# Designed miniproteins, single chains, part 68

Each design is a single chain, and the fold is of that chain. pLDDT is the mean over its residues in the fold that is shown.

## One batch from the design tools (miniprotein)

Design m2511
Fold by ESMFold2-Fast:
Structure m2511 (fold): chain A 81 residues (1-81)
Amino acid sequence: MVEEARERALSPDKKVRLEAARELIEEARRLLREERYEEALELANFVADALAPLAEQGDKEALELEIEASVVAIAAAVGLL
């Protein structure tokens, strides 16, 4: 499931990419709640990177999701301290 969502997050189809990004952000939040900080950080960074091209093009939904992924990444990084 997560691996399939990672493939969709790299899709050239914007709708498919945004849907996969939402699923992966929720998974990263689940990993964060389980104190699996290294896995949460890696997944959140992956999602932020996957959304960056769309956010840079001015896609508001992609920018909002990139911010959400970045917040999860920061929380996970703090958990590793």
Scores: mean pLDDT 87

Design m2512
Fold by ESMFold2-Fast:
Structure m2512 (fold): chain A 57 residues (1-57)
Amino acid sequence: SHKEELDKRLEEASKETLEKLAELDKKGEDTREAAIRYTAEALRKIGDALQEALEAA
């Protein structure tokens, strides 16, 4: 179902964002600015996934 695909995409986007933040923290980079950028990108991808799911319904 399209809902199952959407849930999977949302979970993958969240996991990838957290993984990138963890990598930045280990490198000692500024995680605050990176967190804002990655969150914005994740939200954009979520929006795209929602739109695709609606079209697939």
Scores: mean pLDDT 74

Design m2513
Fold by ESMFold2-Fast:
Structure m2513 (fold): chain A 93 residues (1-93)
Amino acid sequence: SAAAEAALAEAEAALEAAKKAKTGEEALEAAERALAAAERVLADPAATREQKRRAAELALEAAKEALKKAETKEEILRAIGLILRAIGLLLDL
C-alpha cells in the first residue's frame, strides 16, 4: 500500500538519521521514529510480509545504532527497550 511504502521510507530515513547522530539522545530519537514507522507498517493489513519484515529489520538496526551511541545508563536502558520491541515485531511475522 502507499501508506506502507511511505512508512518504510520514513523508517529508512530514521535509520540513516540514527547512523549520522552524534549523541545518544539524537540516535534514540531517530530509533524511536524508526520503530514507530515500523509499527505502522506491521499494523497495515495491505502491507506485504516482505514490507513488514523490512520495517522490523530497519527498526532493529536503528535501535542498535542508538545502543552504540548511548552514553548514560538511562540511554542504554532505552536503547535495549527499543531493541526488544523491534525483536517483538520480527517475532510477530
Scores: mean pLDDT 91

Design m2514
Fold by ESMFold2-Fast:
Structure m2514 (fold): chain A 99 residues (1-99)
Amino acid sequence: AEAAGAELGEAAEEAAEAAKEAAEGNMKKAAEEAREAAEEGREGAEEDAEAGKGARDAAEGAAKAAESGDIATAAATAGIAAGAASAMGKLASGEIQPG
C-alpha cells in the first residue's frame, strides 16, 4: 500500500468514529476524532496533495459541526468525511480510478 492510501485509510476510520460518537451525543469525542481524521488527511496530502486535501477539508468540516453542538449535522458530516477519505485513499492506492 502507498503511504497516502494508508494515511487516508486512518482518516476514514477516525471520521467513522467521529460519526459514531456524534450519533451517541458524545460531541467532544466526535470533535476529537474528526480533528484526528483531518490531521491524517493533511499527512495524506503531503504524499498526494489532491487526494489528501479533499479528505482533510471534509474532516475539518466535520470537526466544526461537532464543535457547534448540532448532533444531526455532526453525524452526517463525519459520515461524509469518512466516505471521502475512504474514496480518496482508494484513488491514491490505485484500487479505483476517477471517472
Scores: mean pLDDT 73

Design m2515
Fold by ESMFold2-Fast:
Structure m2515 (fold): chain A 76 residues (1-76)
Amino acid sequence: SEEEAKKLLEEMKNSTDVEEIRKLALKAGQMGTPEALDGLLELAREYEKSGTPEDLDVAVILYLAAATAALILRSK
């Protein structure tokens, strides 16, 4: 649901644990909603903008989850 996607995105924003972010991002991506796609892309861009190796690793995770969301959304 839209509400569930927003909740997952908020949990990702509040987490500092890469493995928790990975798990939440996978769940959001698998939902395939516009809210999940937009939120994952926004968060990925913020991590990319930081430019640290650790943050770039998170950005890759988020971009891959966003790609999953986009593919599912386009299949509907």
Scores: mean pLDDT 84

Design m2516
Fold by ESMFold2-Fast:
Structure m2516 (fold): chain A 65 residues (1-65)
Amino acid sequence: AREAELRAIARAETERLVAMAERLGDAEAVAAARASFEGTLDARRRLAARGAPEAELAPAEVELA
């Protein structure tokens, strides 16, 4: 149960970061986010450094628990 919830949140965050990286033309961030959870965190850090809004980098609202 907990793992499924965390997996869903991670997937939603990865999709959000990929969409943002595509808008910014950051191929490295796209690749990092798609590769792994660690890559997703790295992509988030890179996008924040490039001026991405923190609100868009925030986790999805808690609707699963």
Scores: mean pLDDT 61

Design m2518
Fold by ESMFold2-Fast:
Structure m2518 (fold): chain A 94 residues (1-94)
Amino acid sequence: GKLQELIKRAEELLRQAEELLRQAQQALEQGDFETAIKLAEKAIELAREALKLAMEALKLPTKDKQEILEAIALALRAIGLIIDAERILEEAKA
């Protein structure tokens, strides 16, 4: 159903964003500030889209408490990822 499609898409976007964030952190540690900024900005973009999809999922009617908990977990994961990526941007631009 639509709820399950939104959850699956949000999970796929968060997986991609987490990998980009790991690469951004590695670039930052190596002093490659330009690459760190580029990767962190892309991670924020994907995480924001995932957050939007997770919030859309939460607005859909469901009787499955597990689906609600999954959508909440994805939203929180996206928020945390955005915060971590913004920290990398701040450190790389300093």
Scores: mean pLDDT 88

Design m2519
Fold by ESMFold2-Fast:
Structure m2519 (fold): chain A 76 residues (1-76)
Amino acid sequence: QASVEEVKQQLIEELELGARKYAEELEKLGKTDAAKKVREIAKEGIERIKKAESVEEALQEMFETAREIQKVVDEA
């Protein structure tokens, strides 16, 4: 089974990649404020994942962060 630290690292890498792709696409569309919000949400989510004490907590933080990013993208 993966350790808590291994799960955190995987989630952080996935979140960084996803947030970068969304932010770059928003910037391409001239939506610079939305792109900045996506990056800010991802940065905060990564810090919360790093502080998670269990796999379940890390997954919950990832899920909440991903939903916030999606909301910004959908409303942009």
Scores: mean pLDDT 85

Design m2520
Fold by ESMFold2-Fast:
Structure m2520 (fold): chain A 57 residues (1-57)
Amino acid sequence: GAARAEELLARAVEAARAGDGETAERLGSQAVSLAPTDERAAEYGARVAAALREGGL
């Protein structure tokens, strides 16, 4: 559900900021696939991408 998607997104963002791109991409893709709408899926992807840039990736 949405709560699980948001949990995975939060973990993906933390991994991305720490420079762990593999974990960020894996957890981020799971969060996107569980997003309740296309708009939220796009937001999740954008947030992970921004966090990867913050982590130097």
Scores: mean pLDDT 82

Design m2521
Fold by ESMFold2-Fast:
Structure m2521 (fold): chain A 68 residues (1-68)
Amino acid sequence: SEAEAIIKAAEEMLKKEKNEKTIELLKKIIEAGKKGDVDEAAKYLQELYKVDKKVFEELLEKIRELIS
């Protein structure tokens, strides 16, 4: 499922991430995904884009790979 892909991609990013703010947002995305809260997931994805565009783009690439 798309939610499972988002959770897995975010967990993989979290293993290599060192920036505290980015780590916190990735954790919030994972929690929102586990709850099926689409609005919260979208909110934290938008915040991630503003805070760390590189990590956001890498996350989207991983999600795309997992669902294709």
Scores: mean pLDDT 83

Design m2522
Fold by ESMFold2-Fast:
Structure m2522 (fold): chain A 90 residues (1-90)
Amino acid sequence: IEAEAEKLLEAAEKLAELIEEVSTNPGIIEQVRTSLELIKEGVKNKNYKGAIRYARNLARVARTNFGDNPAVREAVETLEEKIREVEELL
């Protein structure tokens, strides 16, 4: 589960980086950064349920605002796969 949670964090970091590249909206960027920090905190504290919750929120924000961007869509799908892998170990 710790290894799977680290992969979840890596996928979340990649998605956040992509959103910062494609977004000019400071409110969306701040929301994404906040979600990423909460995911990181959850993984560090072994609060995997919290990490999953914030990762799902990050995926939703990305899909809603940038669902037409193929790179963002692929990063969301990767993150959702890593969320599933962690959840199956709970």
Scores: mean pLDDT 83

Design m2523
Fold by ESMFold2-Fast:
Structure m2523 (fold): chain A 97 residues (1-97)
Amino acid sequence: DPRALLEETAAWLAGLQGVKSAEVEQLDEDTFRLTVTVDNSGATITYKGKPVNIDAETAAYIATAVALAELQRRGIEVVDGSVTETPDSITVEAVLR
């Protein structure tokens, strides 16, 4: 179920440090929008078993790229995308089907 997979992906992203929100919206019967907002307070990823602090922009791109790559591996195509930056947050938006 593509909706369930996208909601699971959004829930995982929302659980990451530095992610403010991750939401899935259904646009039509086979098309969805994934919106990820990253707090510009900084983010942490794990590299070789140790936490590494990176800037929020880099963290947002990495987390979103990993999520989109996994969705593509499972047969969901990225058909459109945008990135919007503000002083306090970065929002990544992807349209998927």
Scores: mean pLDDT 73

Design m2524
Fold by ESMFold2-Fast:
Structure m2524 (fold): chain A 71 residues (1-71)
Amino acid sequence: GPVPETPAGGKIRKGASLEEQEAVLEKTRAQWRALVDARIPDPAARQKALEEIDKAYETAVQSLRDMDAAA
C-alpha cells in the first residue's frame, strides 16, 4: 500500500499526532530547501529542486490528512 511506516526522514515517532507528523514534514521540507539553497548555485536548477521538494511535501501532507480523515 502507499505511505510506508517510515515517511519523511524516518524520524516520526510511532503514535505521533497528525500535527506532530505534519510539523516533522514541514521541518524536513525547510531543511531540504535550505540545503538546496546552500549547494545549488544555478538559479534554474535550484528552482526545479525546490518545486520537487514542495510537491513531495504536499503529497506527504495530503496522505497524512487522508489517513487522519479515515480514522
Scores: mean pLDDT 72

Design m2525
Fold by ESMFold2-Fast:
Structure m2525 (fold): chain A 64 residues (1-64)
Amino acid sequence: GIAEREQELRENPPSAEQLEILREIAEKLRAIGDGFTAGLEAAKAAGLTGEAARAAGLAAGAAA
C-alpha cells in the first residue's frame, strides 16, 4: 500500500545525483513524445493513415 511505499522512500531516498539523472531521462522522454506527436500530425496532414502515419511519428520521435 501507500504506507509501505512511503517507508521505502524514507529509508532509501534518491540522491541529488540520481534525481538529476531521472530529470534528464524525463526530459528526453518528453522530447521523444513531442516528436512522435508532431510527426504523426504532419503525416496525417499529408494524407497518410494507419501504419504509415505511425511510422512517421516514430521516426520523428527517434530523431529527438
Scores: mean pLDDT 71

Design m2526
Fold by ESMFold2-Fast:
Structure m2526 (fold): chain A 76 residues (1-76)
Amino acid sequence: LQEQLQALEDARQAALEMARLSTPAQAELYRFLAQQVDRVRQVLLTDPSQAPQVQAEADAAAAAKRAEIAARLAAE
């Protein structure tokens, strides 16, 4: 559990650092990814039995956001 929580926090911090170094559209994507990582981390602390469902929802949301940002950048 501690290793999983640390890995998620490291991933969240990496995403926020990438957001700081990126263009506005890419920064929006990385901030969104950081929020999804934090959501999974919170569920692991409160109700680990829900973690697989929340992870699947987070993965789907991340994929949709990546597609949204990619389409927006391709149109510009």
Scores: mean pLDDT 80

Design m2527
Fold by ESMFold2-Fast:
Structure m2527 (fold): chain A 50 residues (1-50)
Amino acid sequence: EEVLKEGERAYRRLEELKKNRSNPEIVDRIILEDPDVPEGARKRARERLA
């Protein structure tokens, strides 16, 4: 049920990451704002933004 919506969100995230990959700070911000991202990835994003 939520699997389909998760797939669609994954594609949307991929598009945003592709668009903003020249700005790692923005990419990390997107990761931190996304509740579906695992804690490990969010921890790494916080470290990069420090």
Scores: mean pLDDT 65

Design m2528
Fold by ESMFold2-Fast:
Structure m2528 (fold): chain A 66 residues (1-66)
Amino acid sequence: SLFDAIDTDGDGVISAEELKAFLRLLGERPSDEEVAALIARFDRDGDGVLDRPEFEAFLAARGLTA
C-alpha cells in the first residue's frame, strides 16, 4: 500500500521526516514548519506522527485516492 511504501521504518506511523520525503517525491518543497503544521492539522492524538487513518485523511484532503 502507499502507507506501507512511505512507512520506511515499518513502525505503523508516518513521521514528520517520512511525510517530508513523500511531499518531496510529489514535487513539493515543504519547510520543516509546513510539515509540522500538516501533522498538527491531521494528528488528532497529539503524538507528532500520523497513524494510518490520519494519513488517509491527509490523502483525502489532498484529493488523492478519492
Scores: mean pLDDT 75

Design m2529
Fold by ESMFold2-Fast:
Structure m2529 (fold): chain A 54 residues (1-54)
Amino acid sequence: MKVKVFVMPTRFEELYKLAKELGGSVKRIGTYLFEVEVPEDKVSELRKEGFGII
């Protein structure tokens, strides 16, 4: 499942690491906007870690 996430620069490394741990990928689509592809059941882990899904 692909979701859009708004991320501040201080958390870029955390997002890349988390997406990799969830078996997914990250693509930067804007200055602070990323497209994260993870298994559908893992989208809640992004929210749990405080990442803003748009």
Scores: mean pLDDT 81

Design m2530
Fold by ESMFold2-Fast:
Structure m2530 (fold): chain A 110 residues (1-110)
Amino acid sequence: MDPDLEKVPEEEREPIKLALDSRLPDGGWPEVPGSGETESDLYGTAAVTGYLLDAVEKYGLESAREAIEEHLESIVKLLEEALKSKDELTVSLAKKVLERLKKEFPEFFK
């Protein structure tokens, strides 16, 4: 296991590892991690980004922060598309995650 994941409770390590390993080439995440989807889902991207931000905030997980930072432009673009969704749950989640990203990466949003 990654030494950085030792900071995380054992029950959270496999879900976080799956989130880190399931990022798609466009910088986002599928609706169901490990489902074999090749294109990012807007809700899935918002949900996984929020989950990784929780790991950063609760555990100081540097690998989760780096995974977000490396693809931050793509993640923000997908979340901005999510704000145009007709699904109110997707819109609500994307708004909350974008506010959290602005707090964690204020230099990107200046």
Scores: mean pLDDT 76

Design m2531
Fold by ESMFold2-Fast:
Structure m2531 (fold): chain A 93 residues (1-93)
Amino acid sequence: MRAVATGTAVDQDGNKYKLTLLATSEPVEPATAEVYVNGKLVGRGTVGIRGDTLLVTFEGDPSVLKVGDEVVVENLLTGEVFKGTIESVRAVA
């Protein structure tokens, strides 16, 4: 099972991004980012910026993503930290 969450995020300098999170039961390699929901590590995966969108894919339980949850994404290669809020969640087959 997979889930897609969308929302908004900011970086450490206050730059704003659209947030797209994909939680998947499949391994995500290379695992260069850590994803936290409400202060708990929920999975590892990848993070990247595409235009104004922060794209995050992580291996974890899709059911941990809920509307209104606070998300923190740490890029382990660069030390960048993104903080966001989930505004929508949908399960995808």
Scores: mean pLDDT 84

Design m2532
Fold by ESMFold2-Fast:
Structure m2532 (fold): chain A 62 residues (1-62)
Amino acid sequence: SVEDVREALLTGDASYRYLLIQLLGKYDPEALRQLRPLLEELAANDPSPRVRAAAREALGTL
């Protein structure tokens, strides 16, 4: 569910968050649209540069 995805993006490690954003961008962009405010937060403030880049790329495709 979208809520399970949200929890995973908040609690997963950086590698997991990166892969999850990539997979959702390709296969479930609707879930990413529902999580746009969280993606904006990750793009701005995630401690991992890779996660920030993935979130910015995903936002650009929504």
Scores: mean pLDDT 84

Design m2533
Fold by ESMFold2-Fast:
Structure m2533 (fold): chain A 67 residues (1-67)
Amino acid sequence: IDQALAEIDEALKAFTGRSLSDEQRAELRALLEAYRAAVAANPDLSADERGALALPLVRAVSAALEA
């Protein structure tokens, strides 16, 4: 989780020149934890189902890019 947040922050800095705020880090951490828990509970998920579970995380990253 912390490594994934660091990678997202570096990608955001490279793309926009801006780092994640503390509020954005908290939101992304919660979404990453929820995603990991959902995947761990359902190991037989299809690629489409995994994509659907990741959608809130993708939207949060997109919102950070648009800020």
Scores: mean pLDDT 75

Design m2534
Fold by ESMFold2-Fast:
Structure m2534 (fold): chain A 78 residues (1-78)
Amino acid sequence: HMEQIQKDAETLKKAAEEALRRLRELVENVDSVDPQTAVAEGIAALIVASGAYFLDPEAKPLLEEARRLVDELFEKLS
């Protein structure tokens, strides 16, 4: 059980890092992206980062970065 939780945490952290990489690219190129797609990617990044943090508190920086990027994205889309 604990081994599986550690593997799941590692998987979610990697997924969060990849989602944050895509979200950074979206924020940089927001004028070239469909707003609906941008919002969906932002929400997805928050969900994955929140899951990573839930399984591993050391993933807190990933969640904080996701919140920051989503705030920046939504400001630019407004």
Scores: mean pLDDT 82

Design m2536
Fold by ESMFold2-Fast:
Order: C-alpha cells, then structure tokens, then sequence
Structure m2536 (fold): chain A 96 residues (1-96)
C-alpha cells in the first residue's frame, strides 16, 4: 500500500538522520513512520519504527525511552518476525 511505502521512506530518513547525529529530525521521521504503520495495520513496519526510535533515544542517552521503545519493538516482532525480535532483545540487553 502507499501508506506502507511512505512509512518505509520515513523510516529510512529517520535512520539517515540518526547516522548524521541529527536526533530531532530522526525522531520526527520515526514518529511519522509509526503513525503511517499504524494506519497501514503493519505490525512488522510498526515494530521496525519503534526499533529505530529506540536506537535514537539510546544515542541521545535517554535509556528509559530507549528501553520502552525496544520493548514495544520486541512485542511486535515476536509474533511476526523472530529474527528482528532477537535483534531488538540484544539492544535491550546492552542497556539493562
């Protein structure tokens, strides 16, 4: 769907801004990806969007928010993509 395609585009932009250290823009695009993934009813894309938001907060040093978003990603991935769930769990283990 067009919503899924746009959510993926925004997720890629969020990750690009994260790599550049522009955390405010990274958060904005990740939050837009979350909204679109919810509208598309795509749990894997929603999980990926939470995962990127978790990485952004981790890089900002906001570990409480990072843990929250990684846990949301694990919950969504565990049912739909076990490999991605494992990756999110490994990020949680580094913080906890």
Amino acid sequence: SELREKAREYLVKAYQYLKEGNYDEAIKFAEEAIRLAKEANDPVLLGASYYILGLIYYKKGDYEKAIEYFRKAVELFSKHNPELAKQAEEELKKIE
Scores: mean pLDDT 86

Design m2537
Fold by ESMFold2-Fast:
Structure m2537 (fold): chain A 97 residues (1-97)
Amino acid sequence: SEIDEVKARAGAAVAEAAEKLAEFPNGEELQRALFDAFGEAFGAAAAGAEGLAKGIEAVERMVELVRELGDEEAARVAEEAARKVREAMARIVALRA
């Protein structure tokens, strides 16, 4: 299904970001923050338009957390993944409407 394809592409983007974050000194903690936010964001998107704002907020909080725990380079990696997850959430909500 198109929803499954969108989820798979977003998951691949998150996995790529997680591999890059693994190179940082606290990579395991940064990866956990990324995966937790991904799960929360897609769970929120499952609630439709009502959950979309919450999902976006979760992803934005994650980027700030990665900046706090890591540095600006780690935050940049997280932000690229966040952008792709936000696009995927919006697409899933639109496809379910």
Scores: mean pLDDT 80

Design m2538
Fold by ESMFold2-Fast:
Structure m2538 (fold): chain A 103 residues (1-103)
Amino acid sequence: SMEKEIKLSLARMLYSVGKLAYENKKYEEAIKSFQEAIKLLKEVDENDPLLADAYTNLGKAYYKLGKYEESIKYYQESLKIDPNNEEARKNLEQAKEKLQKEE
């Protein structure tokens, strides 16, 4: 398998590619890049702060596609690593409101 440093560098690159795809509204491409980054980060350190950020951005990409259940799942994964992530917490509430919106 790859060295941890090589995996972390590749994960950071994939994370950046995912962010760029998201900014260009290529949400499916962003999802793929963030998923690959998450896979590599989990092999290195499951408590890495970048893993929390990757989960938050994966949740944001799913939210943009109207995939609110997946969005909720990934915001919750981010909050398991970083419980004080205000962006993930706020975005989680917004995604829940989309699923549970009642008249």
Scores: mean pLDDT 88

Design m2539
Fold by ESMFold2-Fast:
Parts: C-alpha cells; structure tokens; sequence
Structure m2539 (fold): chain A 67 residues (1-67)
C-alpha cells in the first residue's frame, strides 16, 4: 500500500507538478486497501472483473490529476 501510494504521488507530481495532500493520500490508501481486499476475496476474478473493481481507484487518481 505505502509503496503504491508513493508511486501514485510521484506520478501525480510528474504530471501536474503538485504533490498529494494528506486527505488525498488517506482516500487513495483506503481505495487501495479496498481493492486489495477485493482481490484477496476474488482470486479467480477475470481481467474485466478486476478492471471494474479498480474503477473507484482509477477515478480518484483521475480526479487528482484533473484538479
């Protein structure tokens, strides 16, 4: 989780010139933890199902990039 957050923060900084706020980091951590829990509960999930489960995380990253 912390490594994935650090990578998202670096990607946001590279793209926008801005760092994630503490509130944005907390929300992204929650979404990453939810996605990991979903993955653990659904080990046989298809690529499409995994993509759908990741949508809240992808949408949050997009919102941060667009802000």
Amino acid sequence: IDQALAEIDEAVAAFTGRRLSEEQRAELRRLLEEYRAWRAANPDASADERGLAALPLVRKVREVMEA
Scores: mean pLDDT 78

Design m2540
Fold by ESMFold2-Fast:
Structure m2540 (fold): chain A 58 residues (1-58)
Amino acid sequence: SLGAEITKKSIEEAKEEDSKEKLLERLEIGLDNALLAGDEESAKVLKEKLEELKEELK
């Protein structure tokens, strides 16, 4: 979906500017917002990236 594509692009852009800890916070906020909006595709993308980043940080 267009929403999922936009979300992926925003995450890649954020990775260049933010520390991993700040990116983690952004992903958690983004996931909450996507769930509240009912954007299932963006929520799935954000959840996958959040889990991936958490694994990388440990």
Scores: mean pLDDT 72

Design m2541
Fold by ESMFold2-Fast:
Structure m2541 (fold): chain A 55 residues (1-55)
Amino acid sequence: MLTLEQLLDIIIEASDIAEEKVRELEKQGIKVSFQEFIDEFSRALKEKRREAEEA
């Protein structure tokens, strides 16, 4: 069971990961849509959630 603190940390970390990914793609001249950002955020969120359950 995840605590509220763990859930907030996961959301923040997932957001940072998605933003970092978008920044890297933009540096390569790739335009990222809002939908693609949401997809990356969702992916990072699932990964961090699994990590927190293992901790």
Scores: mean pLDDT 78

Design m2542
Fold by ESMFold2-Fast:
Structure m2542 (fold): chain A 70 residues (1-70)
Amino acid sequence: ADEVAEAVRQRMLDLGASPEVAEAAKETVRALLNGDRDALIAAGERMQALVDAHPEDAPKVTEAVEAVLP
């Protein structure tokens, strides 16, 4: 789980996403893979706020997640 979450973060950074968005994507993927619904909801809300502030990073989140998730 942590390896996949870290891979999403690294892919986000490679795509030029802000470090804050990359960390939020990592936390969201980790929560998803661990089945932690409360953490997933909290991470998703944080992610939405960050992509609203950095709309250029939204497609990078989708690309990183789709490239890394099994």
Scores: mean pLDDT 78

Design m2543
Fold by ESMFold2-Fast:
Parts: C-alpha cells; structure tokens; sequence
Structure m2543 (fold): chain A 56 residues (1-56)
C-alpha cells in the first residue's frame, strides 16, 4: 500500500539522518578526515533528497 511505502521511505530517511550525525560526531572527535566526512555527508544528503521527492 502507499502507506507502507511511505513508512519504509520515512524509516530509511531516519536511518540516513542518523548516519550523517554519526559521521559528524566522528569528524568532531578527529577519528575521520574532515574532507572525507564532508564528502560522505554530501552523498547521504543527496540520497535523502531523492527519498523525500518520492514522498511528495
């Protein structure tokens, strides 16, 4: 159903948003290179935007 599809997309978006926060935390802790962290964050944001478009 459309409701189940929407729920799955929303859960995927939440997971990706959590991954962004985890990457930010690791970069702040100096565990990962800031440039690589930013590249990954940008990639995750693009995926989130595509999923959000599917919810419209």
Amino acid sequence: SEEERKKMLEENIKYLEKQIEDVKARAAAGVVDPELAQQRIDGLKKVIERLKEKLK
Scores: mean pLDDT 86

Design m2544
Fold by ESMFold2-Fast:
Structure m2544 (fold): chain A 69 residues (1-69)
Amino acid sequence: MDPSALAEGVVEALIKLLKSPDPAVRRNAALALGKIGDKRAIEPLKEVLENDPSEEVRKAAKEALEKIG
């Protein structure tokens, strides 16, 4: 399997988890996206940082964005 196809599947799954009704799931997805460092996550993480009702989820999105650049 192409490494880019594997990264695509993981990043897409985590981006979908940013829309989870569970704030713990959204927080963990944001942190995981930051560790992966894929630029495709930048826009979804910015939306979470600006619009998520949970302070902990917004914090995780900010940390993830700082790691991605």
Scores: mean pLDDT 79

Design m2545
Fold by ESMFold2-Fast:
Parts: structure tokens; sequence; C-alpha cells
Structure m2545 (fold): chain A 55 residues (1-55)
């Protein structure tokens, strides 16, 4: 759990896209509220793909 949250925060902090930063903030908050590790993994994978697509 904490490793997923840390990685999502890292991606948020390095992002220059305000929409992506907002989406990552919402993902972090959702993961903190639900504790769903599988959802957290999927959110992390999605965020990585979004960053790669924008690069």
Amino acid sequence: MEALLEELRRLRDQSTDPDLRTALDLAIEHLRETGDVELGRRLLDGARQALAARA
C-alpha cells in the first residue's frame, strides 16, 4: 500500500500537466480512503501509461 502511494505521489510531483496532477491527486485520495491494493496497482499503471503517452 504505502509503496503504491509513494510512487503515485512521485509521479504527481514530477508531472507538469495540471490535469494529470489533478487525476493523480484524486487517485491518491481514493486509495487512502478505500485501501484497495488492486485498484491502487491499476491506478499506478494507468498513471504511468498516461505520462508515457504525453512524453
Scores: mean pLDDT 74

Design m2546
Fold by ESMFold2-Fast:
Order: structure tokens, then C-alpha cells, then sequence
Structure m2546 (fold): chain A 86 residues (1-86)
């Protein structure tokens, strides 16, 4: 897929992840967000890609916290903060 197609697909997966989380399906939300993360990790580390990855990491942290996986939740929170450091 082209870089533009990968980014579009990642954003679509994040919309689906948000819907799953709103429905209380945190396992599905985490799975969809992890797929979106994998797609964006293939792209060059532009500011836009890093900001989107940080948002994905925050969604993963929330989903894992609600699933009771505190270790993964803490890891993804840290990753999101590190991407947005000056």
C-alpha cells in the first residue's frame, strides 16, 4: 500500500477502535488500535505521524487499563508522552 493508503487505513481503524471502546469492547478496541499502530510505524517519522501515533498509544493505554492490564497501559502512556517531548 502507498504511504497515503496506510495512513488512511490507520485512521479508519482508529475510528473503529473508538466505536468498540464506546461499546465497552476494550479487547477489540486494543486489537484495532494495535493494527493502526503497526501501519503508522511503517511510515517516516514526520510530526503528523508522530502525533497520530501518540494518539494511538493513548487509546491503547486506556483500553489496556480497562482490561486490567496495568503494565501495558503504563507502557503505552509512556510511549505517547515520549513521542511528544520537545
Amino acid sequence: MSPEELKKKALELMREASRAAEAGNYEEAAKLAEKAKELLEQLPKTKEVLETLAAIYRELARAYELLGDKEKAAEYRKKAEELLKE
Scores: mean pLDDT 82

Design m2547
Fold by ESMFold2-Fast:
Structure m2547 (fold): chain A 64 residues (1-64)
Amino acid sequence: SKEAEIARLRAALEKAEAVLASSTNPVIHRVLAHELQELLEEARALGDEELVARAEKLLSTLGV
């Protein structure tokens, strides 16, 4: 269901937020930026403005 997909994506963004808060490793940041781009595309496809904004904010924090 769409609700299950939104819940899955929200959980993935929460994990990304935790990684970004706990690591300054540039290799981890590069991998995370790539993963966040995929999550952003999924959020846009779902039309969830909250998740889009969260993904964009995380990418901005990484300088993307």
Scores: mean pLDDT 85

Design m2548
Fold by ESMFold2-Fast:
Structure m2548 (fold): chain A 55 residues (1-55)
Amino acid sequence: ASLDEKIETLKKNIEKNQEFVEKARAAGDEETARLYEKSIENNKKMIENLEKIKA
């Protein structure tokens, strides 16, 4: 139950959301793709903040 575990979970969520972005774009659904992209950006920022706390 550490920062490492939380970072790993966020990285997995990014992978899943990247797949959803690709599927949405393939379907021509730019709005849905953009929502998943925002989620990815938020998760990346969270990882960056958690890594700074660990350093």
Scores: mean pLDDT 83

